# Designs tried in a protein design run: designed miniproteins, single chains, continued (4). Part 39

Each design is a single chain, and the fold is of that chain. pLDDT is the mean over its residues in the fold that is shown.

## One batch from the design tools (miniprotein)

Design m13331
Fold by ESMFold2-Fast:
Structure m13331 (fold): chain A 88 residues (1-88)
Amino acid sequence: MEEKERLLRILELNIEYTPLKELFEEMREAVENGDLKAFDEKIEEIAAKIKTQKELDRLMIPAEAAAESDDWEEQRRLTEEKLKELEE
């Protein structure tokens, strides 16, 4: 996936979760319009406000990707469970 598409995805998911909703909405518009200068300026504003690992983790975890990861982990767990049954 292109970096631009991944950034848009992260921004959309974080709009609902963060108190920075307005900033992320402005960033989404800037990316959609191809205004990378405005996007960079908003990144700097967000970076100045986000200083903890918890806040960074929140911004970097897309809800859709989290759902896909949960499905993938569940599938992996079921596979490992079957392998254990074969060894018993």
Scores: mean pLDDT 57

Design m13332
Fold by ESMFold2-Fast:
Structure m13332 (fold): chain A 75 residues (1-75)
Amino acid sequence: MSKENYEKAMKHLDEADALLAAAPGDVEARQEAGIHYVKALSYYEKMDEKYKEEFDKRLKERGITDAQLEAIRAN
């Protein structure tokens, strides 16, 4: 279960990163990337602690800040 949730979260994270890289100035692309981050976080909440730690490391490696994650969770 947790591995499946980790893989789904990582897929959404990859899609968000690709959108931001391709069109950083595009409001629609940024909004779509935000939706993918929210979906990734919904799968994150279903992971066990081991996969959550691995996911957190991947987020930090990609430069996603704690403030960005908090903003997404608040919505």
Scores: mean pLDDT 73

Design m13333
Fold by ESMFold2-Fast:
Structure m13333 (fold): chain A 83 residues (1-83)
Amino acid sequence: SEEEEARIVAEAVDVATQEDLDSLPPEVKEAFERIRKALDESEDTREAHIKVAKEVLSSLPEELREKVLKEAKKLVEEAKKKI
């Protein structure tokens, strides 16, 4: 679902290091940085973060959105291994 996609991306942006972002394809890195900026400028609540992430994702071309989701899932899985 779009809400689940937005939740994963918001979580990925929160756990990603600068090194993680620098290793991404340029277009994916730009999308992540755009989402991070939007989250920083939004209300500091989980609901607001999901809403903002969903809005940015819906503005992306479908092919780029798919790539962003793939990298976001990878970042979240890597972070979970640390816990």
Scores: mean pLDDT 79

Design m13334
Fold by ESMFold2-Fast:
Structure m13334 (fold): chain A 76 residues (1-76)
Amino acid sequence: SKTLLELAAEGDFDEVKNYIELLENGQVDEKVEGATPEVELSDPQIYELAAEIAEKNGHEEIAEYLRLKAEELKQE
């Protein structure tokens, strides 16, 4: 399976959206900081990093989508 960073680098918008849906539908408690003892990156940080990679590779629409997702997660 490909990571979000790899999908962002490749520029496949549909795969990026599918990956995010899988994360959201997995019912993982990553939103609870104390429930993820080995995870240093929160979802917003992961999306921000992926957005930078997408932008660097010329995939502006993917970068904008990922930054929007990061901001949405920061809100609540």
Scores: mean pLDDT 66

Design m13335
Fold by ESMFold2-Fast:
Structure m13335 (fold): chain A 76 residues (1-76)
Amino acid sequence: NEELLKRIEELIEELAKEKDPSEAARILQEIFSLIEQLSEEDQKKALEKLREAAEKIESPIVKAVALFHIKTLEAS
């Protein structure tokens, strides 16, 4: 779904600018909730975009939180 992917992209942009770990966790939960609505193939694409964006997060704490949650989801 193009609309869902666009919304996920917008949330990923917000996550990249986020400096508050609690807000970052909320944004991540919203992103994951939207990703679960996608096909398995589109979930992979969304997770790849999320991982790339997480590497660009300026806050070390927010970056660590994002990467940890992404890795945990991928391991499941």
Scores: mean pLDDT 80

Design m13336
Fold by ESMFold2-Fast:
Structure m13336 (fold): chain A 67 residues (1-67)
Amino acid sequence: MAEELFELGKEYFKKKDYEKAILLYQLLIDLFPDSPLVPEAYRLRAEAYEKLKLYDEAEKDYKKVEE
């Protein structure tokens, strides 16, 4: 479920496994695009991209939250 992917992504982020966090947020966005968690998933994926110094990817995700 979307909530399970969201919480699992947060756990990997906490463990500094940013690549797995990104994958879980990507799965949430792709499988549950109408979920109320989608804006927060974009924000947390952007934060994970920033941790990996992928700033262009982070900026794209932050802009999705502002829509």
Scores: mean pLDDT 85

Design m13337
Fold by ESMFold2-Fast:
Parts: C-alpha cells; structure tokens; sequence
Structure m13337 (fold): chain A 77 residues (1-77)
C-alpha cells in the first residue's frame, strides 16, 4: 500500500515536497491529479513507478486558496 511519509511546505517559495512510499510488489501508477489531505494536486505527468524504482514527478498544488509548485518523490520498495 502507498503511504505519504513526508510533506514539506515552503510558503515563502510556494513549494510543496511530498514523499510517498509504496511497499506492494506491484507497479505504482501516478494519476494526472490527486488529493493529499487538504492539498489539491494537478498537472502531474502520468507515470508508473515499478518495484525497486524511485521517480520524481512535478505538478501544481492548491492549499488554502494558494498555488504551489509540487514535487512528488515516489519510491516503490
């Protein structure tokens, strides 16, 4: 199952860094949009993270009506 292990919000730079770890022996599919807590994330490149891979994908996030640049680091263990 995929777990969000870290969320770092930089309000000054308008950046959000999110770390996701998947422990399933199956490929993890990253959709073009998703919601993590109160963060609405869009404009993600659709990609698949295979077991043993780490991928970094970028998108846009909205939190409390403000736009942020989002970086997802997804590791499939």
Amino acid sequence: MSEVTDIKIDEEKKKIDITIVDTDDEPTKIPPALQIGDIEITNLEETTVKPGETKVVKGKGILDGKEYDVTLTVTNL
Scores: mean pLDDT 80

Design m13338
Fold by ESMFold2-Fast:
Structure m13338 (fold): chain A 62 residues (1-62)
Amino acid sequence: DVLERFQAAMAKVDTPEGQAQVAALKAERGISEQTAKNILVEAEFLGISLDEAEALYRAGLA
């Protein structure tokens, strides 16, 4: 269940649309590609906003 939802989030980020979102997030927020990908995966997995996912990542919770 949890693992399946995480795999789905990972797969969605690996699409052309997901890759475009990673590039946009990287450019807009001045973060690395890896950080942008992690934030996008977290947002998809938890069903939260990108701002919430970034806050969790920077707090060391993600």
Scores: mean pLDDT 78

Design m13339
Fold by ESMFold2-Fast:
Structure m13339 (fold): chain A 64 residues (1-64)
Amino acid sequence: SPAEKLAEVQAKIAQGVKEADTIKDAAERVRRRARLRDYAVWQGVPAAEADALLAGKVAPAPVP
């Protein structure tokens, strides 16, 4: 069930990004995002696909 594994990882990333978005410090949010990417890759999701998932969730929030 590769599709179900991907859906589970997407849900985890969505929740993690939501939590990271509550962090006031931009540097900590970037670190949380890196950890989420690491988690997705560790779960067997290709790095490029993990990057796409994260970009879709955090792209509109600039970090000065």
Scores: mean pLDDT 69

Design m13340
Fold by ESMFold2-Fast:
Structure m13340 (fold): chain A 68 residues (1-68)
Amino acid sequence: GKKEEGLKKLKEAAEKLGATEEEINLLLSGAQTGDKDALNAALKKLASKGATADEANELALAALEALS
């Protein structure tokens, strides 16, 4: 379903940014549980690693799909 597709895209986008397994798990957990604070913290951490605006947008869109 949409949630599974969103989670898969989110994981792939994070992996491309060089996210660690712990960072990926935090991101996916936040999306799965609807914990926006945890999700935002993980997204901000990945962006600080040098994510472009396009990469940040891909992460945000995938997170929204996973939350839907």
Scores: mean pLDDT 77

Design m13341
Fold by ESMFold2-Fast:
Structure m13341 (fold): chain A 55 residues (1-55)
Amino acid sequence: MSEEERRELNLQELVDFYQKNLHLPKEQAQKLAETFVDRELERKRIAELQARIAS
């Protein structure tokens, strides 16, 4: 629930920022936002796993 809400809010904010600042079409802005959020989630997962092993 909270994860889905956080993801949706982040996507909406990024889409709005890309449209406002970069003048990207909504479709392209959404793809970039999804890619960014997915990369951030993956990085956090890797960091958490590494912290458990190394710390």
Scores: mean pLDDT 74

Design m13342
Fold by ESMFold2-Fast:
Structure m13342 (fold): chain A 83 residues (1-83)
Amino acid sequence: MKEIRLPASASVQEVAKAAIEAVELGEGTILRVEPVSEEKAERMKRVIELTGLSMGAEVEVEIRNGEVVAKIVKARSHEELLA
């Protein structure tokens, strides 16, 4: 199992970069961000979801007491890009 962990001090840009890396590592990769404020957690969730979408990946994102946990469910498919 592949896991990427980011500190609560991570910028939105660092979160986006880690999300790209998680998608590139493939299905089953987990990205965790240490607990942040609810507002910041929601923003990070959106950034991860949008990054996954832009790469043709399906990502499940959960927020638990400020911790953001994202799982790569499906990696990019050439068939989806051609459709």
Scores: mean pLDDT 78

Design m13343
Fold by ESMFold2-Fast:
Structure m13343 (fold): chain A 73 residues (1-73)
Amino acid sequence: MTDEEEAEYLEKLAKSPNVEDQKKALERARQFLDEGRYELARRIFEALSKSPNLDIRMEADLLLGVASALLRR
């Protein structure tokens, strides 16, 4: 699986109504952030920021801000 294929798969999980799928996407996006893959992490956090689950949305919004800041020079 390429990084792009994995990101597309995780974006689908992030947009799923299933909370466990959203949590899986969130966990892998945090790992991308830790690995310095900020643009991949940002894409997944952006999808998760639209979650109806408040806890997932709040964490995704925070981490989206972090990833976006790390992409600036």
Scores: mean pLDDT 82

Design m13344
Fold by ESMFold2-Fast:
Order: structure tokens, then C-alpha cells, then sequence
Structure m13344 (fold): chain A 69 residues (1-69)
């Protein structure tokens, strides 16, 4: 299923509360690229929704689920 904008915005809110070190380490393990990691750290869900592929958006949501748990 495609990641919705609302789901991505919620994921970015969770990730903005996490340490940058955790985002970098787990994000790289999930295969997120440097641009996507930079947008996550900036809290820029709008740019992520426009620029990221469907695969990248799913990885961002997965990362947020790991860090929320």
C-alpha cells in the first residue's frame, strides 16, 4: 500500500524527537539515502513526500515504528 502524506508526517514527528545518532544508524541499516536522512533530521515531511520514492517513504515509516517502540 502507498504511504500517505499523513502517515509520513506522523513518522517525521516521531523521528524529530529521536537522537540524530539513532536516525543515522538505523536509517542506514534500512537503506535510507543521505538526502532522505537529511530531510528527516530537518523535519521536512513536505519535501520527503514530494521527493522520496515509494520504497524510501516505506523505509521512513518503518524507521519511525522501530524508534517509537
Amino acid sequence: MPVSRAELEEAVRVLTSAPDEAIETLGKALGLDERTLALIKAGDAEALYREASEVERRRVVTLARFLRS
Scores: mean pLDDT 82

Design m13345
Fold by ESMFold2-Fast:
Structure m13345 (fold): chain A 65 residues (1-65)
Amino acid sequence: SDVERQVAAEIEVIGLAFEYGDSVRVRDGVLVIYSSRSKKRSEELEKRARELGKRFGVKVEFIRE
């Protein structure tokens, strides 16, 4: 179901961001990752997060701080 797919995506994206030491917020069904890490680390996280969003068919956005 859409709910099950969304929850699975949230678990995977939260776990990924936590692995990189970054945070995730859910805003209107969109998973938003906030990254304050070095350029290289942030680019790696963004790439992996976009791959997860594509895999689960859910919207993932990345904000660099």
Scores: mean pLDDT 73

Design m13346
Fold by ESMFold2-Fast:
Structure m13346 (fold): chain A 68 residues (1-68)
Amino acid sequence: MSLEEAKENLENAEKILNELKASKVLSEDQYKKLEELLKQAREAIEKGDMEKFKEAMEQAGKVLDSAA
């Protein structure tokens, strides 16, 4: 994954989180966990740590899957 693809994926994830918050489809704990994971993903991008970015995004996807 390129740095530009990582930034696009993070921006899309942040947009989805905001939409989910507006619709209140997740619990407060799930929203907080997603916010923490997206923060970790952003920090990973800033450091160029694509492995940590991937890990944070996979965990965020797991939170979303558990809510379905």
Scores: mean pLDDT 78

Design m13347
Fold by ESMFold2-Fast:
Structure m13347 (fold): chain A 80 residues (1-80)
Amino acid sequence: SPEEEVVDGLVAALLHALATQSPAETRAFADGLLAVAATLSKEAQQYLVGRLQAAAATLDPAARAEVDALVAGLQAQIAA
């Protein structure tokens, strides 16, 4: 689906940022990702949460903490 393709692209871009960018740049990217996700359906945001949680399990603790914070922000958007 078009929304799944957007989500898959957002996850890939976040993982690239976590691997290549500074913590401040990755944080700025995560804030932008939250804004983009807010334009998607709640179903697509839930799909994004699941994809991020799966990815977080493979990351070091610092990168995992950034993903966990993003997931919390997404869950707050879904609940609104």
Scores: mean pLDDT 86

Design m13348
Fold by ESMFold2-Fast:
Structure m13348 (fold): chain A 84 residues (1-84)
Amino acid sequence: SQSQQIIQSLDGIRDRVSRTITDPQQRQQLIDLLDQASQSVQNQDYQSAISLLDQASSIARQSGDTGTSSALDTISSRLRQIVS
C-alpha cells in the first residue's frame, strides 16, 4: 500500500539519521519524531504525520543534514497530496 511505502521510506531515513547525525541528542530526537510519524501514517493520521515530519525536517536542517531535510520535505509533500 502507499502507507507501507511511506513507512519503508521513513525507516530508510531513520537508518540514515542513525549514521549521519553526530549529535546524540539531536539524533535521538529525530529518531523519536520519525517513529511517531511512522505510527501516525500506519493509523492513517496523515495530519499528525505531516506535523511530525515538518518538525523532523527543521531539526535535520538545523543540524546541517540538508539531504535528510529534503527527503522529509518530499514525504511531507506527498502526504499533503493524500489529505487534499
Scores: mean pLDDT 86

Design m13349
Fold by ESMFold2-Fast:
Structure m13349 (fold): chain A 74 residues (1-74)
Amino acid sequence: VEELLEKLYQALLDGDRETAIRYAEELGKATGLEELAKRLVEALRAGDIAAAMEYLQEMARAINEKKREEELKK
């Protein structure tokens, strides 16, 4: 999951929209954040890199929050 997030961020920095879209979809499926991944993909297709970065940060936050919740349940 974290590896997919890193690959997605790198693809965005490289301007590789097709690779970024693939990793966004995979990350959404792996984390259950499919709606955020869909919005990220739509932003990427529109060429709105600022919006894409915001959605990526929201996904990263949601992933970190899920980790924290699992630690609290232990």
Scores: mean pLDDT 77

Design m13350
Fold by ESMFold2-Fast:
Structure m13350 (fold): chain A 122 residues (1-122)
Amino acid sequence: SLFPSLSPEEEAALEEVLSALAKVLSEKSGVTVSVENILSDLAERLSSDELKRIAKLASDLITAVAAEDTEEATKLAKELLELLLEHNVPSLTLPIALAAEEKLFSEPLIQELADGIVDELR
């Protein structure tokens, strides 16, 4: 396991949500975003407590999508994106800059990425 502090279920939820993010961000940026690179960056940069927090958001997001609670799912996806941006994950920096059309961390981009993640998880 890349994340020995996470349960297999927590790791699976995190991988599923980050795979959805990687796909959406690849489509919006025009460059290929690798989920393996995102996972590796998180493993190298985040503490066990920070990883558990992100994995819980991913699990809660999957649950909200399964419940067809679009409002809660979008809110959780936005919270997860904001945490990833706070941690300056290197594999996300260039794709986000390209997707933002020369603007990093615009609120409209975060909303579009959150909506895209929710749609991919449906």
Scores: mean pLDDT 83

Design m13351
Fold by ESMFold2-Fast:
Structure m13351 (fold): chain A 79 residues (1-79)
Amino acid sequence: SEAEERAKILFEQYKEERPEWFADEESAKRGYEKLLEFSKWYLEALKNKASREEFLKKARETLEELEAIAEEARRRAAA
């Protein structure tokens, strides 16, 4: 699907820019799920002509969720 294609592009991009966000299997899986959720929302929002402010808010919320997933992975690694 278009959302899956976009999610894969975002996943590859963020894996290069923020490799620590995908350091373990659990964080990689949850991170990809968040990027897929955002991609699905983004495509629907485009059809509904959402405002720039709505896009920026959702992008920020998604990045905060990815950072939270990374922090959980960091806590798991600190054995």
Scores: mean pLDDT 83

Design m13352
Fold by ESMFold2-Fast:
Structure m13352 (fold): chain A 124 residues (1-124)
Amino acid sequence: MPSKEEQVLDLLKKFFSLNIIPGENSLEEITEAFKKALEESKLSEGMKKAMLKAFELLLKDPNISKEELIKAVAPLTDDPELAVSLARFLYLFSTSKEVNLKKIIEESEPVPELLKALKKLFGL
């Protein structure tokens, strides 16, 4: 199997190829792009379901806590923290009116695998 870092990098590349512009797309366009990137990604079925659930919860309540998101997705995946971290990053990136990548990364509270993938993707 590819490493978790490689699976995360694959998902991020697929998502960013869908021409989502931060703060300019509708929530429907963002949701469809997220679903398409998940379906085409190399992530496990459980991780895809966990990320979709976390993303849908963020769409309903953007102020939902990380702890509540982790609890909601824990039954679906062996790595609920990664699922929540990825969903929060992609949600914040897609909905932010001001593109401050460092702030978006900090607010998403990235797990080490996500942080490494983001550094590779953005040349940080």
Scores: mean pLDDT 79

Design m13353
Fold by ESMFold2-Fast:
Structure m13353 (fold): chain A 80 residues (1-80)
Amino acid sequence: SSEEEELLKQFKKDLEEAIKLAEEYKKTVSKEKFEEIIEEIIEILKTQYDKIAPLLSPEHQAEMAKLVEATIKYLEKLKE
């Protein structure tokens, strides 16, 4: 549905903003503080997904899950 498509579109923007925010923090904070911030961002993204996922079709739920997984993988790599 158009509503599900809009939710998916908004969630993609939220993931892009999370990546941008993480990259900015990497430049400005200590490694220890950065690791704490990344873990917090990951927790927020997982919580957001858990709230939205039950409202989506199985197909859109799977698409969102892949986007979340890819974003978390990238954020984990930023800690290195």
Scores: mean pLDDT 85

Design m13354
Fold by ESMFold2-Fast:
Structure m13354 (fold): chain A 96 residues (1-96)
Amino acid sequence: MRELLEEALELVRRAIEALKQNDIDTAIKLLQEARRLLQEAKRKAEELGDRDLAAILGVILSMVQDAIEALKQNDIDSAIDLVEYVARVLETLIKS
């Protein structure tokens, strides 16, 4: 579990750096990969009966999808805000 969250956080951080460089295509690709890892993490949380973690991961997944859609609409500022919030939540989950 922790390894999935750490890998997802690394991809999210790389997406933030890509966005700072205006590399939207790379950011979208990294966020799609992070979303796959977060989907697997949510499934594992559900299998372990960790309802609180599964719920938090569900919210994060929704935010990652919203960020991808914002980038497709060239709303970079909204995407950055969403992705930075996702990174902070993932950091908190990993430190707990």
Scores: mean pLDDT 88

Design m13355
Fold by ESMFold2-Fast:
Structure m13355 (fold): chain A 71 residues (1-71)
Amino acid sequence: SSKSKEIGKLVKELIEAAQKGDLEKTKELFEKLKELVNDNVITRNALHEILKETTDEEVKKFLEEELKKLQ
């Protein structure tokens, strides 16, 4: 579906931004992902995949705090 393809694209862009340590871009893309998905379980699963590829400490901290909010 078009929605599934857009989610995949956003996750890929999120991973790339997170790997570059681009905190502002990561925040922007994550907000778009949350709005598009509108499902805490799916968003949490995507967030775990992004976190596996994240080494920047500030970006990692942001993503971990967002993960806590999805409990």
Scores: mean pLDDT 84

Design m13356
Fold by ESMFold2-Fast:
Structure m13356 (fold): chain A 61 residues (1-61)
Amino acid sequence: MSPEEFRAALEALVDQMRAAGVPPEVILAMLDHIRREALAAGDEESAAVAEEVAREFERRA
């Protein structure tokens, strides 16, 4: 998966979770989990994308 495809997938997931009424802290915890899993796998690009998506989500609060 490209970084662009991964970002689009995470943004879609965040939008689905928000539409479902999932609390912001749960969405942020999910994004942090994805970031940590990417780092554990040596995928720094995916980790950076997950962090950027989390930062944008926090800015919208």
Scores: mean pLDDT 82

Design m13357
Fold by ESMFold2-Fast:
Parts: structure tokens; sequence; C-alpha cells
Structure m13357 (fold): chain A 93 residues (1-93)
């Protein structure tokens, strides 16, 4: 899979979210669940930023492709540079 194909999937997921579809809502809820679990682990284990980023990367790569695309779209809204780096890692996997 190319970075361009992954970015297209992320854009399609964002369009689903913007359109308020049930599928978009389910993907958004799943991303939120993963992020809340990571935040809890980060706080409870006293992780460094490097450790938290490594855990986020592990969880992203283990998720289904549609969830990876949804998470990438969410990251891109707040940190486009981090999103570009994760897109390269997902495409290389």
Amino acid sequence: MTVEELRRLAAEVQAQLDAGTEEGRRLYEEVGRILRELEREYRERGMTEEEALALLRERMLAAPLEVQAAMLAAIDRTDPAAAAEFAREIAAA
C-alpha cells in the first residue's frame, strides 16, 4: 500500500465522519476508545513521551485498516507532521 492510497482512505473516512454516517460514527467511536485506553496507560504507567508514541504506533499498526485510516485522519487535524510520519510507517508495514 502506498502513502497516497492510505491518505485517500483517510480522506474517505473523514468524508464519512463529516456526512454523519453510521459507519463514520462507529469508526470515530473505535478511534476514541483506543485513544482513551492509551491515555489511561500513559497516566497509570508514568510513561515518557517516547514510550507513549511507541505504544500509539503499536496500537495503530495492530488495528484494522479502516481504523488506522480514521486514526490517521484524526491525528492529521491536530499534527499533520506526525500524521505524515505515521502514514509512511503504515504504508511500509
Scores: mean pLDDT 76

Design m13358
Fold by ESMFold2-Fast:
Structure m13358 (fold): chain A 100 residues (1-100)
Amino acid sequence: MPSAEEQMRAAQESTLAAVREEMERHNVPEEVAEKVLEIVREFFDWLIANPDASEAEIRARQEEALARIREVVEDPELARGLETLLRVAAAEFARIRAEA
C-alpha cells in the first residue's frame, strides 16, 4: 500500500483538481482561482509537513484557510462549495493520519 505521505499527497492533488473544477463551473476569474488554489495548497502542504499536529492545530489552520477563501470569493454559493470540499479533504487527511 502507498505510504501515509503518498496518500496525503494524492488527497492534496485530488482536492486541488476538485477545487479547480468547482471554480471553472462558477466562471471564476483566473486571478481569483489562483489565489484560492494557493490557499488550499498551503493548507495541505502544512498538513503533510506536520503529521504530528494536534486536532486543535489542524482546526485552527483549517479555519484560517476558510477565512482567506471567504476574503477572495464573493459568491456565497461558491464559498460554501469550496468550504465543503476543504472539510471533506481535511476529514480524508484525518482518516489517513489515524490509519498510520
Scores: mean pLDDT 82

Design m13359
Fold by ESMFold2-Fast:
Structure m13359 (fold): chain A 82 residues (1-82)
Amino acid sequence: MKLHVYLPPSLRSLIPYIEEEAKKEGWEVTFHDLTVPNGDPRDGAAYEKDGVYYLQFGRRTVEELSEEERKEVVDEELEKLK
């Protein structure tokens, strides 16, 4: 399964964590730079479309959450894809 992750440069510290979680599931991960968060009001969004997984982050996760809370958002959103 392919997972596309969209994240701004400020969230690049999450890349190793997301890679490790995806590796546990046997998913291939691709990271895409996003200069600004999408207009999604949620802290994160994980969804399936056309047999591909997507993960995106909201402004609160980018600007307000701690690194530990950001990892919790990753865990919660990726659980939806399992």
Scores: mean pLDDT 78

Design m13360
Fold by ESMFold2-Fast:
Structure m13360 (fold): chain A 93 residues (1-93)
Amino acid sequence: LPRTPEADRQRRRRQLEDYRSQLESALQNKDIQKLKDIIRKTARDFGIEPSLAFQFGVKSVDELLKNSNDKEVEEMANFVITMLKAAIQNLRE
C-alpha cells in the first residue's frame, strides 16, 4: 500500500483488531502461553513496552509476565483487550 496517513491508519486499525481477536481467542481457550506471547507483541509493536515496564517497576514486559501467575496473566489480557478496543474506537471516530 502507498505510504499515506489514511493507509497507515487503516493498517494500524487492522493490526489492533487482529491482536484483540487473538487475545480474546486465547483468553476463551485459557491458553496462558499464547496470552503472554500476544501481550509481549502488543506492547512491543505499539511502543508501550518501556512505559509498561516502568509503570510496574520491572526491567521489561518479559520480566513482568515471567513473574505473573495464570490469573494475573488473564487479568492483564483483559486490560490489554480493553485498551485495544479503546484505541480501535478512537481510530474509527
Scores: mean pLDDT 72

Design m13361
Fold by ESMFold2-Fast:
Structure m13361 (fold): chain A 68 residues (1-68)
Amino acid sequence: SLEKARELVEKAAEEAGVELDEELKERVSRLIAQGRGHLAGALIVNTLGSEKGKKFGEVLGKLIKEYG
């Protein structure tokens, strides 16, 4: 669900130590809720850069695997 995706995105940002604006959180959450994880990953890296984007993406992927 979109609500669950938003929850996981917020938790991943906190655990990765990355600040996300509300627009990016909403876009990433919608892509994940639609099963478009590859597009979400590309958006994350393009917006946050490779280092921060990879860290956030790894944490988010782990949370989706454990709680999704």
Scores: mean pLDDT 81

Design m13362
Fold by ESMFold2-Fast:
Structure m13362 (fold): chain A 75 residues (1-75)
Amino acid sequence: EREERARRGGEAAGKKARELGFSEEQVDAIREAALQGARTGSPEQAATVAELTALRLGASLEQARKIGEAVLEAL
């Protein structure tokens, strides 16, 4: 159940990143960050880690925010 929730958070982050035009490598990194955040912490921590990973990969603040919101909505 917890692992399935973590996977949903990761998949939501990856889907949103792909919709925003990120490369498959960037999508994978963002998906993995959200999944690990959801596995080890709160939904808010999962969203934050996904947002920080997106920013590190060159996302705008707006793009990072949308990815974080997708993670929170999925969890």
Scores: mean pLDDT 80

Design m13363
Fold by ESMFold2-Fast:
Structure m13363 (fold): chain A 55 residues (1-55)
Amino acid sequence: MKIIKAKDFFTGEEKLVKSPIDAKEVELLKRDENGNAEVIDKETGKLFKTKIEEI
């Protein structure tokens, strides 16, 4: 798992999260109560469905 910077697409709030994806910074589109998230990698523009964990 890597520590990545997640920025909420709607609010602009930034958080550090743990995720298995190979990204440095992501836009957070959706998150559920089980830590499942939809994110966009800011470098590649790719959409990932992944788990995130706040630190």
Scores: mean pLDDT 79

Design m13364
Fold by ESMFold2-Fast:
Structure m13364 (fold): chain A 71 residues (1-71)
Amino acid sequence: REELRKEIEELAKERGLELSEEAVEYLVDLILKDPSLKEKVPEVLEALKRAFPGKVVGKEEAESVANLYLR
């Protein structure tokens, strides 16, 4: 769990994206429930960066974008 959280934070930081703790936990929980969703994380992060440039991404924003990619 902690490793996934740090991995997601690092991937977001490399893209210049700032995620709230709530958004990171949301994405971690999704991957833990369905590990195949891990391959969708880069697409979700890129979509978040395009949709919310210069903003800290909260749980609601992460949920909205993730739902478009996951189902």
Scores: mean pLDDT 75

Design m13365
Fold by ESMFold2-Fast:
Structure m13365 (fold): chain A 78 residues (1-78)
Amino acid sequence: MDEKAQKAMRIAQAVLNALLKEGVPVELAIKVAFEVYDLVMEGKDPVEAIEEVGKKYKLSEKVTKAAIEAAKKELEEF
């Protein structure tokens, strides 16, 4: 698997888990995670991708921040 795809997948999984933990409905959490994956695959910074998708789906600042912190932890392992 391409390293870029592995990174994007790990970021999307971290975002999905953070959204579910914050009580975001499963259908919305999955949709947000997939769009973050697509943006990261296109070369967008993961934090910027999460902020953009969070704004698009009107996620609260608290939920968006939780997703960003989860993604940052995954990025620290790369």
Scores: mean pLDDT 83

Design m13366
Fold by ESMFold2-Fast:
Structure m13366 (fold): chain A 78 residues (1-78)
Amino acid sequence: MVIVNLEITTEKGKAEEIAKKVEEVLKKTPGVKDVEVLVASDDLIRARLVAESKEAAEKAIEEIKKIEGVKDVKYTYE
């Protein structure tokens, strides 16, 4: 298991809308649990999750990158 911290940069004014989509994507990703999503600013979302493997984490990150209005995704493993 890996703990993943995510920093997601969005188009201005879209962080709250995109945060809802991020939460849905993460909750639907197999091998991902304990999903927490926080809107940090108008264009910044922070998320934390537990992935069963690095592969599960990478799949979740790739799905987030596909969301319209996501500009960048930074992540760290604990």
Scores: mean pLDDT 85

